# Designs tried in a protein design run: designed miniproteins, single chains, continued (2). Part 58

Each design is a single chain, and the fold is of that chain. pLDDT is the mean over its residues in the fold that is shown.

## One batch from the design tools (miniprotein)

Design m5997
Fold by ESMFold2-Fast:
Structure m5997 (fold): chain A 91 residues (1-91)
Amino acid sequence: MMTPLERLVEALEALLRHLRYLKEQGADDDFIKEVARHGLRLLLERAKQDPSVPEEVLKALEDFYKRVPEMSVDELIAELERLLAKVRELL
């Protein structure tokens, strides 16, 4: 059975693939950012329901979610890649 962190890694990987796909298809930056905000919000809400998810991971997700409006699509993808790498280190 997957741990909460393994599920989070899989969900972050899926979100990253989806954002890259939308960018390759020429989607509007505002639309890509809205998809990212929605995805991060759902991930944060699911992570909050599991007490085994470290607080530092919850804080990183919440901080990232709040910063999305200030980021370019390239910065957003790069930050998602950094967050994914950080969560993978905790496996």
Scores: mean pLDDT 84

Design m5998
Fold by ESMFold2-Fast:
Structure m5998 (fold): chain A 60 residues (1-60)
Amino acid sequence: SDEEIEKLAKEYNISVSQVRSLIEALKSLPDDFMIKLIQHELGLSKKQAEELLKKLKSLL
């Protein structure tokens, strides 16, 4: 839902469009690539990227 996407964007201080892009990437990329992508784009630690990935999966 749009509300969950907006909430996640606020929690990680990123745009709604960035959250949507990560959800689309998640459909095509394996988890290890997603973690690296999140770390690179958002400057998050591996642990933080893993936590965000888990939350993104809950939106599918």
Scores: mean pLDDT 85

Design m5999
Fold by ESMFold2-Fast:
Structure m5999 (fold): chain A 90 residues (1-90)
Amino acid sequence: MEANKKLKELIEEIRKENRELRELLARAKAGEPVPLTRAIGRLLRAIGFGIDLELLEKKYPNADEELVKEARKLVEENIALARELLTLSV
């Protein structure tokens, strides 16, 4: 089940990034300045995770549907958090 292993690895990476973004967002809302370059970098990483998921789905069409659904949810949350960080950047 190589597909499910790669999906679980991707899910764990996105969960870690979402945790870091929530911490950055909390600090930004508390008044810490967010450099535009950092916010852009985080958004590009979020887009990268979306591309990685799409490529995994194309390569492994029989991957676990529940894992794919969880990964998509995490990618959407990641993009939303990265976009919010960008709106707070200076």
Scores: mean pLDDT 87

Design m6000
Fold by ESMFold2-Fast:
Structure m6000 (fold): chain A 104 residues (1-104)
Amino acid sequence: MLSVENFNKFFEILDLDFSVNSEEELSELLDQVYDVVKNDKDPSLLPLPPESAGTLVEIAKLIPKDASFEAFKAAMQKGFDVLSDTEIISIIEKPLKETAEKLK
């Protein structure tokens, strides 16, 4: 299950001017991010400010491209749960990859 609160805190910690209002909006956003990362599309296709889109896609690229959408969502959620404004990329990389691998 996706945590809207943890996702919104993640964007706030990164000083990104974006938030989602529901789990459904978050799931749809992550589906679009998944398509962008998996198919190497332009991040500007995301309904986000360019800085927010770039940051989210960079983090999502830490997940293997062969991961299923459900594995991708679970990995992203684990990343959002392990927030730190100073260590986000390093801390997120391990739980994102581990969760995606377990759900293959």
Scores: mean pLDDT 69

Design m6001
Fold by ESMFold2-Fast:
Parts: structure tokens; C-alpha cells; sequence
Structure m6001 (fold): chain A 73 residues (1-73)
């Protein structure tokens, strides 16, 4: 995970969401569903929404998606 770019981490998370929840993209509805099923905090849910709305910095994308993907192991 440490060697992945923000784009590669976002793609890995997207593929996980597609496989786990049978969805074809990551938007607010997908993030809401993932947060409900996986027990994400409201803060983490908002950070994920900000990432996929293009409101997050690359550093925030790396930090948030690495944390999320570590929890999904």
C-alpha cells in the first residue's frame, strides 16, 4: 500500500467496492453503503466523499485510502 499512487489506491478501493457490493462506480451512494456495512465513522465517510468529489489533496487520499484498505483485510 505504501508504494501506490493516490490514483492506484482509488482504483483498488473502487475494485473492492465493485466486487463486494456489485456496483460500477464510487459515488456518494456507494460510500454511504460501504460506511454502513463496514462501520466507518461519519468523519471517515465524509473524507471518502471528499476524495471522490475531487476535494481532497493527494496526501489526504493516500492517508485515508491506506487506512480504509488496511481495515478491509
Amino acid sequence: LEDLTPEELAERFRLYAMEKFNVHGVGKETIDKLAEELGFSEELKQKLNDIYEGKATPEEVLEVLREVLRKLE
Scores: mean pLDDT 71

Design m6002
Fold by ESMFold2-Fast:
Structure m6002 (fold): chain A 58 residues (1-58)
Amino acid sequence: SEDEEIGKIIKEAVEESPSEEQAREIIQAVGKAIGDGASVEEVKKLAKELVEKFKKEE
């Protein structure tokens, strides 16, 4: 289901986050996108982009 897919995306992004603060920011951003009607593919892209951004900035 979409909910399971989204849950997996969030879990993977959180596990790749170097800090708990970054993990919380990813969760909040993804949650907002879902609330705004984003698709699973859009949520996946957003989570990946945030993880990549945080890895560059540490």
Scores: mean pLDDT 76

Design m6003
Fold by ESMFold2-Fast:
Structure m6003 (fold): chain A 58 residues (1-58)
Amino acid sequence: SSKALPLIAQSGSLDAVKAFVEANPGVLNDTDLLNAAIQAARDAGHEDVAQYLETLAA
């Protein structure tokens, strides 16, 4: 897993978030990291990114 995911989520690029998850599938098993990325996306106002990550965290 990589702590870069919350930073990418905060940027709002859904394509970058998807590419990062595909390259680093282990992040899907890191609930704390996924929740941090969801919060970063929400804080930045990127609902599409937050919703995508929420479907993965469920």
Scores: mean pLDDT 82

Design m6004
Fold by ESMFold2-Fast:
Structure m6004 (fold): chain A 75 residues (1-75)
Amino acid sequence: MEREKELIEEANKLTKKGLEAVKQSIEEGQKQLDTLGDLLVNAFLLRLTTGGPGTKAADAAAKGLNTVQKAIDDA
């Protein structure tokens, strides 16, 4: 339970950093998308290897990716 909560908090922090990066430049926002993508992969790997919590963390990371990508597209 705690590990899933930590991953969700990390996804939310990375989403916020991504949005702040997009305000600086599109290039910086794109770099944050890579970091969010890595988090999404790690959340899926956790789900596959443990059979436990990972889905909510993966959803949070995917939502973050979509939010930052939309901010880039709208810029």
Scores: mean pLDDT 73

Design m6005
Fold by ESMFold2-Fast:
Structure m6005 (fold): chain A 98 residues (1-98)
Amino acid sequence: SMEDAKQAISAFLKKLEEMLKEAEKNPDRVKEIGRRIADALESLARYLAGVNPELAAFLQELADEIRKLIEEGKLTVENLKSFYEKLREKAKEMGIEL
């Protein structure tokens, strides 16, 4: 449902913020943390595919971008922060209160 989707996204954003703080404290772990974030984004995208396909596609695109940066050895904490801000703005545009 839409209410379940809002709760899932809100919970995910809190968890993502915690993961970002972890990456800031331990930049050497950015690849490991990035993989966990991409996995979580893909799981959320699958969950939302039947409820909000547009948001699901956006989440999958972010996951794909993170994985590409990991494979290219270009993932940084600043990249992850940028993805977090993109997700927050998309959530606000979709009417999700944060």
Scores: mean pLDDT 84

Design m6006
Fold by ESMFold2-Fast:
Parts: C-alpha cells; sequence; structure tokens
Structure m6006 (fold): chain A 60 residues (1-60)
C-alpha cells in the first residue's frame, strides 16, 4: 500500500514534469496503482484518492 501510493505519486509528478495536463498526470498515477495492485482492485476509493492527490500536489 505505501509502495503503491509512492509509485502513484511519483508517476503523477513525472507526468506533470513532462508537461502533461492534470488529467493525464492523474491517469499516470492511477495506472501505477493498477500495475502495483495486480489482481486486487486498487480503485477501492483510497487508491483513487491517492492518485488524484498526488497529481495535484505534483502540479502545485
Amino acid sequence: SEETMRKAVEAGRKAYRQGLTPEEAAKAATDAIRSEGGKVDPYSGAGLTMAGAGAMVAGG
């Protein structure tokens, strides 16, 4: 969970640094959560919240 969150925030920041929009950054973070989650549903609310927050923090 901590590792998944860290990778999600990192992916969001990386997307922002590449000049992507907040939506693209959020998608990158969400994709990172999905990739780490494997078979489990990483979109169980907390994961989506982490992805969104990470993308927003990366931009601000």
Scores: mean pLDDT 61

Design m6007
Fold by ESMFold2-Fast:
Structure m6007 (fold): chain A 58 residues (1-58)
Amino acid sequence: MLQERLALIQQLASLSEDTKKALAKRFNISLDLLNLGIENETLTLEQLKRLLKEAAEL
């Protein structure tokens, strides 16, 4: 669980700036809030899985 969550955070952090902007827009959050969630590791496992699934569809 913990190692899986960290791996997903790393995957999300590695996405292009354009992909991160598109994800933030789809979830009705600012890019700054998304980046803070990545940097501070505050995103839940469920949120990370959802974000990465949407990123794959972009």
Scores: mean pLDDT 78

Design m6008
Fold by ESMFold2-Fast:
Structure m6008 (fold): chain A 95 residues (1-95)
Amino acid sequence: MSKEEFDEEVAVGVAIISLAVTRLGAEREGNQKAADAIRQALDTLVKAVEAGKSAEEALRMAIDVLEQALKEHPDDEAIRTALRNLREILETLKK
C-alpha cells in the first residue's frame, strides 16, 4: 500500500472507533440526542467512504453533521467531544 492509502485507511478506522465509543458513552448516560447525532455522523462517514469519497471528504461530511447537531444542542459535551476528535483526525491527513 502507498503511505497515503495507509494513512487514509487508518484515519477512517480511528474515526469509526471514536464515533462508536462516544455514541456508546452517550447511550449509557441516557443522552439519546447525542447518541442519535453521533450515529448519523458515523452512518454519513461510512456511506461516503463506500461511495468512493476520499477520507478527507468523508470526515468533512461527518463533521458537518456534528456541527449541525451542536447548533441544536450547544451544551452537549458528547457531541463536542466527537466533533473535536474528528477534527483532530482530519488535521493528521493535511500533513
Scores: mean pLDDT 83

Design m6009
Fold by ESMFold2-Fast:
Structure m6009 (fold): chain A 56 residues (1-56)
Amino acid sequence: SMDDVIAQADALMQQAQEEVVKIGEELTDGAKASEEIAKVSKELREQLAKLAAEAR
């Protein structure tokens, strides 16, 4: 259902936020932290796009 899709999207976003926080805590190199955060953001966008396509 659409509610299940929204719940899955929310879970993916929460997991990405937790990963970003962890990267910020573990990495002292701002440039490296920025690169890893950018990867998390890209992966989240790709996962959300796939979820939206599969829901159609």
Scores: mean pLDDT 81

Design m6010
Fold by ESMFold2-Fast:
Structure m6010 (fold): chain A 60 residues (1-60)
Amino acid sequence: GVVTRVERELFPSLDEALAAADARRDEILATDPDALRVDATVSPAPDGYEVTTEVTRAAP
């Protein structure tokens, strides 16, 4: 089986959100050998930009 972890974080600017999404994806790929899929999405929010990071892993 697999499990999916979802992380959300809000940033005040698009540039900060994009940089955070790239950094978080790189961090997970470097540190989590059990990650099967990592998706980071940036979307507009009322007061900024939301980064949604979805990590799919093999179930323990």
Scores: mean pLDDT 82

Design m6011
Fold by ESMFold2-Fast:
Structure m6011 (fold): chain A 89 residues (1-89)
Amino acid sequence: NLKIAEEYAEKYKDLSDEELEKKMYEALKAGNFEEARELYLALTYRAIEKYLKEHPDIPEEKIKEIEEQLNELVAKLQELAETKDVNLS
């Protein structure tokens, strides 16, 4: 999951955190949950990377908790995308 978040952070590297956040909200409003997921993962990775650089000796359990929270949010966004597709189709 962190690897996927890192890939999206690289994809959107030219955007500021503010620009990413705005695009994420616009994607959600448009029902583009796939794009919203990518933007969310990019923002999340930036936050995690900053936290890990400030706390290099983080316990493995804490890293696992962060990854589990990210997995849960990704699953919720995926569920919303599927629900929207069924409704529109």
Scores: mean pLDDT 71

Design m6012
Fold by ESMFold2-Fast:
Structure m6012 (fold): chain A 96 residues (1-96)
Amino acid sequence: MELKEKARELLSKARDILVELIREEPDNPYLQEAYDHVGAALAALDKGDYDRAIEELKRAISFLQKALQTSSHPERLKEAIKLLEEAIKYVEEAKK
């Protein structure tokens, strides 16, 4: 699998978890912020703007770390964070 496509697969899985968490915790604004930044990262990947994609993913992770402090579903949220961290590695490799 190509590095860019692997990154997209990981981001898609993370987005699915975020959609689930937003439905379960609709009053947590950090989940929606993280979702929006993952969307921005996907758009940046489509444009070949890998630096922007990495920046947006780091912002998404920051919001998820804030969400984790009050979340009733910490294990699912940690899973989403790990998927985004792995996606950053593939995007960094794809830049080379």
Scores: mean pLDDT 87

Design m6013
Fold by ESMFold2-Fast:
Structure m6013 (fold): chain A 75 residues (1-75)
Amino acid sequence: PTPEQRELARRLEELIRRRLAEAGIDAQVHTSVRGDTIVVSVTLDDPSPENRETARRAVEEAARELGVDFELSVG
């Protein structure tokens, strides 16, 4: 990946972590780049349906803010 793609992945990861922390959700967030897509992995300490939905929304909103495409895995 390019330096620009790596920086976007890092920013996306930081924004997701911040949004989840603000929502009171404990999770591990990891990002990587595959081609032109940022792959986001979120591992929830409490994988309840509500926490999964909140995590999905946080990723979608952060990706929209940065104008990036993503692929999401929530555990």
Scores: mean pLDDT 83

Design m6014
Fold by ESMFold2-Fast:
Structure m6014 (fold): chain A 65 residues (1-65)
Amino acid sequence: SPFDQALVRAQALLREKGVLSREDFRRVLGLPEEAADQLFRFADRDGDGRISAAEFATLLASLGK
């Protein structure tokens, strides 16, 4: 699906940068801004405004990935 492809792109960017910002997350998902921001806040478990590799792995697990 387009969303699955977007998650692969997010994972690749995370490998390059070590973290994903909310802006990075919006750019790779191709979702409406509000939906991308809601998903980002759900993934950002420590509330620091960045998604770590561990937080992203938790998100993928919650999506059955």
Scores: mean pLDDT 77

Design m6015
Fold by ESMFold2-Fast:
Structure m6015 (fold): chain A 95 residues (1-95)
Amino acid sequence: LEERMERAVEELLPEAERLYAENPGDREERLRKMKELTVRAYERALGEEFARRVEELMDRYLAGEMSSKEFAIELAEEFLKFGVITQEDVDAIKE
């Protein structure tokens, strides 16, 4: 899992940096493309079901339906379910 996440991040980071440079004035377009890249990275690392859940959480966050803290907690709980982080990591975020 960790090795797959590291590879996905390494491949994603240059593309994310390029998108930011190419679209500095269009915040909404940048956020949409960053969401697409993030979902693709999670699909490659953890599979389609996890990626679908992350996309749902990101859509709710971008729609203003949840706070940054609520988004972080929900995302951490999904990582916990897939064995990527520990319960102690989730508890630290909740504080």
Scores: mean pLDDT 70

Design m6016
Fold by ESMFold2-Fast:
Structure m6016 (fold): chain A 69 residues (1-69)
Amino acid sequence: MEEAKRLSELLGEEVPEDMTPEEIAQRLADLLQAARGAPVTLRVEEVMIDGKPVLEYVVTEAPPVRLPP
């Protein structure tokens, strides 16, 4: 789907077709952590738009305990 290609452009990396949305979210979270200098976490949510399921990625702040690299 176009979603995987758009995420690949945002990540600056090639996204394999077999990659799950959760794996894509984790990779995006790692890049956001590097860019912001602070830990972040992404969650995957499914939303119905015009009768079709669409995946949305939500950014959440990490807890005070730093996430491992």
Scores: mean pLDDT 61

Design m6017
Fold by ESMFold2-Fast:
Structure m6017 (fold): chain A 56 residues (1-56)
Amino acid sequence: KVELTATSEVPSPTQKKLGLEPGETKELTYAEISEALGIPGSLGLKLLEHSGEVKA
């Protein structure tokens, strides 16, 4: 499980797929991230962090 905080001021389509509202902190599994993004969860997490959409 990974605790993610949404950092975007406006909800992105990716954040909506993860069920995250702006400023929300939610605990998600790598499987949930993978299902929402259609890529391996570990890679998905790194891409979201790199884009500045979430903070782990």
Scores: mean pLDDT 72

Design m6018
Fold by ESMFold2-Fast:
Structure m6018 (fold): chain A 83 residues (1-83)
Amino acid sequence: LDLFLDYEENVLKIIAGEYARLAREGINPETQLKLVYQLKSIMEEGRVVEPPKLSEKAKEDLLDTFIENGEKAKKQMKIVEEE
């Protein structure tokens, strides 16, 4: 059960990281930011929560954090598949 929970969490981190990267590249940034926040709320609270109004710096910090988390999750998934 715990192993499957970790797998699902890593998949969500990868997906959120991709949306965050698209937002940083300027591809529908408001829509991508909303999707990142929805995935964050699902991972942390198990449900969709309305995104709060964020400052510009808070938006950038959130997106950068999810991009980094997504890349780390991809690396972990690849290592598991290769071993």
Scores: mean pLDDT 70

Design m6019
Fold by ESMFold2-Fast:
Structure m6019 (fold): chain A 55 residues (1-55)
Amino acid sequence: MSPLQQGAVEFVRLLLEAGASEAQLEQVLRWMRAQGAPEEVIEAMERERRRLLAE
């Protein structure tokens, strides 16, 4: 992963450790898309969210 993708994945982990809900993560992803974040970064965050919330 690129450094930007790694930072985005770490950010998702920190949000979940802080007790962020699935709805809050969805809002963050929508906001990042609105700011023009690359799809590769959004996809990496979605993949990490899915991994951590599955089990």
Scores: mean pLDDT 76

Design m6020
Fold by ESMFold2-Fast:
Structure m6020 (fold): chain A 75 residues (1-75)
Amino acid sequence: MLSRFRVRVDPSKGYTPEQIEEIVRKNNGRIVERVSDSEIIVEVPFGGSIGDFENALKKAFPSAVIEYLGTVPRP
């Protein structure tokens, strides 16, 4: 199973989707959808480093909004 997260960043703060994708890849995650330049949906392995992934994102992007979407995509 995979845990899905929505990540929103403020583009005025100089974040890029590519920086978020790098953190996702370092935590063995994958990009599911790039909704916009400021919003991306990602998946990480269930039971593997979910808290570490959230901590890594918040450490790199403290103003990012991270929303846990569960283990199944919401329509």
Scores: mean pLDDT 69

Design m6021
Fold by ESMFold2-Fast:
Structure m6021 (fold): chain A 93 residues (1-93)
Amino acid sequence: EELEIKKKIIEDAFKLIKKAIKNKKYEEAKEAVKRVVEFAKKNPELIPFVLKKLRELLEETEKVISSEKKPSKEALDFKKYVEEAIRELEKLL
């Protein structure tokens, strides 16, 4: 029950992150990713689930970048930020 509630919090956070990316609000998306990573560090049982969601987010970000003739610096920086977040959480496994 508690684990399912925590997973729902993560899922809702990723919905907000995806909405921010769709609206090109990359700084807002970065802050949300940071909060999710901090939450996962405090709740290590969620790390595999958060890693799955971050990898899905990375794939979606790469699709956005590949669809643009000239990707924004903000989009490229966000991709690097997500890759760093993945590496940080993988070290805790």
Scores: mean pLDDT 85

Design m6022
Fold by ESMFold2-Fast:
Structure m6022 (fold): chain A 61 residues (1-61)
Amino acid sequence: TYTVPEWTPERIREALLRGLKILAEKLGEDFEKIVASLNNLQELRDKVLELSDKLAAGEKK
């Protein structure tokens, strides 16, 4: 539906967690350890961007 374009914190979190899991898997990072280190939605978003940048740069060693 287009009548209410709302994203709850829970829905945003789930979308970010999905992206984070895919990025962590591709980079060989520990998804569970990463999630455990995050305290809020902003940190989760920042971590997704960080891993996305690492994947794009090809800096995985």
Scores: mean pLDDT 72

Design m6023
Fold by ESMFold2-Fast:
Structure m6023 (fold): chain A 71 residues (1-71)
Amino acid sequence: LQSQIQQTQKEVDRLQTIRDSLSDSRDRAISLGNDDLASSLDTRLSEVQSELDALQQQLNDLQQQYDSLSS
């Protein structure tokens, strides 16, 4: 269970890093007037956010299970 929590936390951290990078790239694309790139990056940001939401829910479930076992 602890290893599953650690794995899920690492996946969340990785996706948060990707999200931040994509957000920065989108902001630069907007500043340069590259609407096509900005739109593409918005799509990727939405996909990453959906994955983060799913992993955060899984992490919460795993943490609750761990807490119940740890007293």
Scores: mean pLDDT 82

Design m6024
Fold by ESMFold2-Fast:
Structure m6024 (fold): chain A 83 residues (1-83)
Amino acid sequence: MSDEEIKEKIEEYIKKAQEYIEKKKYKEAGEYFEKVAELAAKLLGESHPLVIDAYKKAAEYYEKAKDYESAEKIREKIKEAEK
């Protein structure tokens, strides 16, 4: 994908995550924030504050969904990126 296409997908995925939060579908919200973080990392690098923020939101919503395995996986990515 071009950088422009990646930026458009990030905006789409943020809107999708917000829609799922409104519906209290927290697992899906976490999945979309994880996708946001992965796309943002391609543009900005893994340690960029915006990438870390997106991963933190993904972990938060996985935790709310009681998907502790996915939340822990994302927290490990955050620890590695913030070293």
Scores: mean pLDDT 85

Design m6025
Fold by ESMFold2-Fast:
Structure m6025 (fold): chain A 71 residues (1-71)
Amino acid sequence: SRMEQLQERLQQILSASRWLLQQGVPFERVLAAALEEVRSYATELGLSEEEIEELERQLVDEVRRLAEELA
């Protein structure tokens, strides 16, 4: 389903974000890249702006959690 495709993509974005943080890429750059990627993909899937904004909020929290875990 569309939601399953989105969840798989979110996990890929989070895995890439973890790797970039481990390479020493600054948090702000990793977050910006993750947000751009999720917005692009969700737009291609036809999600509404409200749905995209909710995903962006979730992604901010998850990338922040990864940064705290790796600190």
Scores: mean pLDDT 87

Design m6026
Fold by ESMFold2-Fast:
Structure m6026 (fold): chain A 73 residues (1-73)
Amino acid sequence: SAREELERLMEELRELEEEVRALPRTPEVIRIEMEIGAYEVGVVVLTRTGDYEEAVELARRALERARELLEEL
């Protein structure tokens, strides 16, 4: 289900956040944390309105973006 897929994606995003949190607190790292946080707010809003399919798509974009940003470090 979309809800189960969202739970899995959010778990993956949380793991990436833990990796980012372990990095030195540079301006680049802080920017990554802020961008990931903005995606998480969007996912929370969509889940509260019952838009689970859109929340899944946003969570996927968040993971792709987070990985892209980490590769640029």
Scores: mean pLDDT 85

Design m6027
Fold by ESMFold2-Fast:
Structure m6027 (fold): chain A 74 residues (1-74)
Amino acid sequence: ATKEEELAQAQELVKQYNAFFDKQKKLKPSANKGTLLELLEQAKELSKSSDPSVRTIAGQLQVDIKDALKELDA
């Protein structure tokens, strides 16, 4: 994949992650743990990118998803 394609993929994953939260930044009742885990795996793959910008976005997304998963388990 091109660096532009990897950056677009990273931005799309961020949009999908943000869709799990309401206007108060609270996790929606429809939030699916399985879908969050799938996004986490995609973020892990993007963190292997040769582009530092893609790795930075993917790394931050991994932290954010892990925090959301902890909130679901609490």
Scores: mean pLDDT 80

Design m6028
Fold by ESMFold2-Fast:
Structure m6028 (fold): chain A 83 residues (1-83)
Amino acid sequence: MLSPEEAGRIGGRAAAEAGKKNLDPSTAARVGYEAALKHGASEPVARAAFAAGQTMVSGGLTIDEAAEAGERAYRVAKKAGAA
């Protein structure tokens, strides 16, 4: 099973790369979500992780910063029992 940190990083990075290509927020969110699921994240946790990462990317973060934010969001969501 994919670790929460790895799933968050994958989702955040994918969303950040989509955002860098000037894709709309919905498309960026979907790309991050699909990347996390492909690597074994559960559906609710993948959604929580990439959504947080995408939100931070819209504030002008780098890909690495977005990935780290996604990792943190995933850990917090899992600890709170979101998945």
Scores: mean pLDDT 66

Design m6029
Fold by ESMFold2-Fast:
Structure m6029 (fold): chain A 82 residues (1-82)
Amino acid sequence: SELKEINKKLIELFNELRNTDDEEKQKAIREEAFKLIDEKVELLKKEFPHISDDMLETWKKQQKATVYKLAGDLEKAREIAG
């Protein structure tokens, strides 16, 4: 239930980033998306304890890199993704 709600919100925020021309609004959406990504990782740790921490950290970095990419910050996206 909580995981489904977070996934729905993340999809909505990603779509908003793609359609937003305002840099300040993009920054606010990015910060909210990062918060939800962190919350999702904590829920995944509780619900699926057999998923390795390394896989969750890799997923978290990839998701945050995607947020930067959608906001047009390609340099930050590359830095975060490795």
Scores: mean pLDDT 83

Design m6030
Fold by ESMFold2-Fast:
Structure m6030 (fold): chain A 95 residues (1-95)
Amino acid sequence: SVADQLIQQVKKIGDELLEKNKDNPKTQETIKYITDTVIDTIRQSEAQGLSVDELRQRVIGTLADLLLRITRYEPEVLSAAVEFGLRVQQVVDQL
């Protein structure tokens, strides 16, 4: 399904950022949390039978909410989360 493909891409992005930030435990914790939250949003959207456009909007909304919550985190953590968001946004824009 489109959801399964998107989940696979989100997991890859998360894994790459975990490796890039392996020496920063707070950044790893944050990347795991945002990765899991986005995957849960995708799964809930599929369970509700949402269209691809509705799925796209929900993922974008979840990313915006996550970034807003971490805006005062350490610069390294915020930078990694922004990179995650930009990469997921790029994948979602291609759906």
Scores: mean pLDDT 87

Design m6031
Fold by ESMFold2-Fast:
Structure m6031 (fold): chain A 90 residues (1-90)
Amino acid sequence: SLEKKFKVLEKLKPILEPEVIELAKEAIKKGTDLSKIQQLLNGHALYVLAEKEKKEELKKGVEELLEELGISREDFEEEAVKKKLEEMIK
């Protein structure tokens, strides 16, 4: 059921970089728990959407919400997420 697992990633393709999606697919192929990948990528997607917000008041509100959810830049920015996915593949 790799196709069923990959469908979870399809909804994130408009938000996340292709390289992140590719690494997530490889982690799934290597047998990494799908729920762990989903938690990582959902947090990353929320972080990416917050960074792309152009309206200052909305951006501030979303950033405050991310702090409450424990979604830090250190853990959920693109390079941090790529590193975590690469460790799941190795």
Scores: mean pLDDT 83

Design m6032
Fold by ESMFold2-Fast:
Structure m6032 (fold): chain A 116 residues (1-116)
Amino acid sequence: QVEELLKRIEELLKELEELLEKLKKAVAEGDLEAAEKAVREFLEKARELIRLALELEDLGHLEEALEVVERTLELLREALKLVRSVPEFPRKLILELEELEAWVEWVRGLLRILMS
């Protein structure tokens, strides 16, 4: 069960990194539609990653859960930096990324307290 959970997390992290590269390319090319699509898919997969990280915490794998949360936060901050560089980027998607960043930072804080 833990092995299957870790495999799914690894797959989602890889997908998140691939989506960030797609977002970088779309922003560089001025392809707003491709950038928006990449962000929507990124949001969905990032939310799922944090849910799976919380499942790892519930199973007692606090260190692995924290590593997943911190990596997700790093990728999320890179995505935010990219979309903020695009003046016409939909504000709703920027707000959704910012709300997710706040939630991930809160989860990271909670996990750090539990590891103390």
Scores: mean pLDDT 89

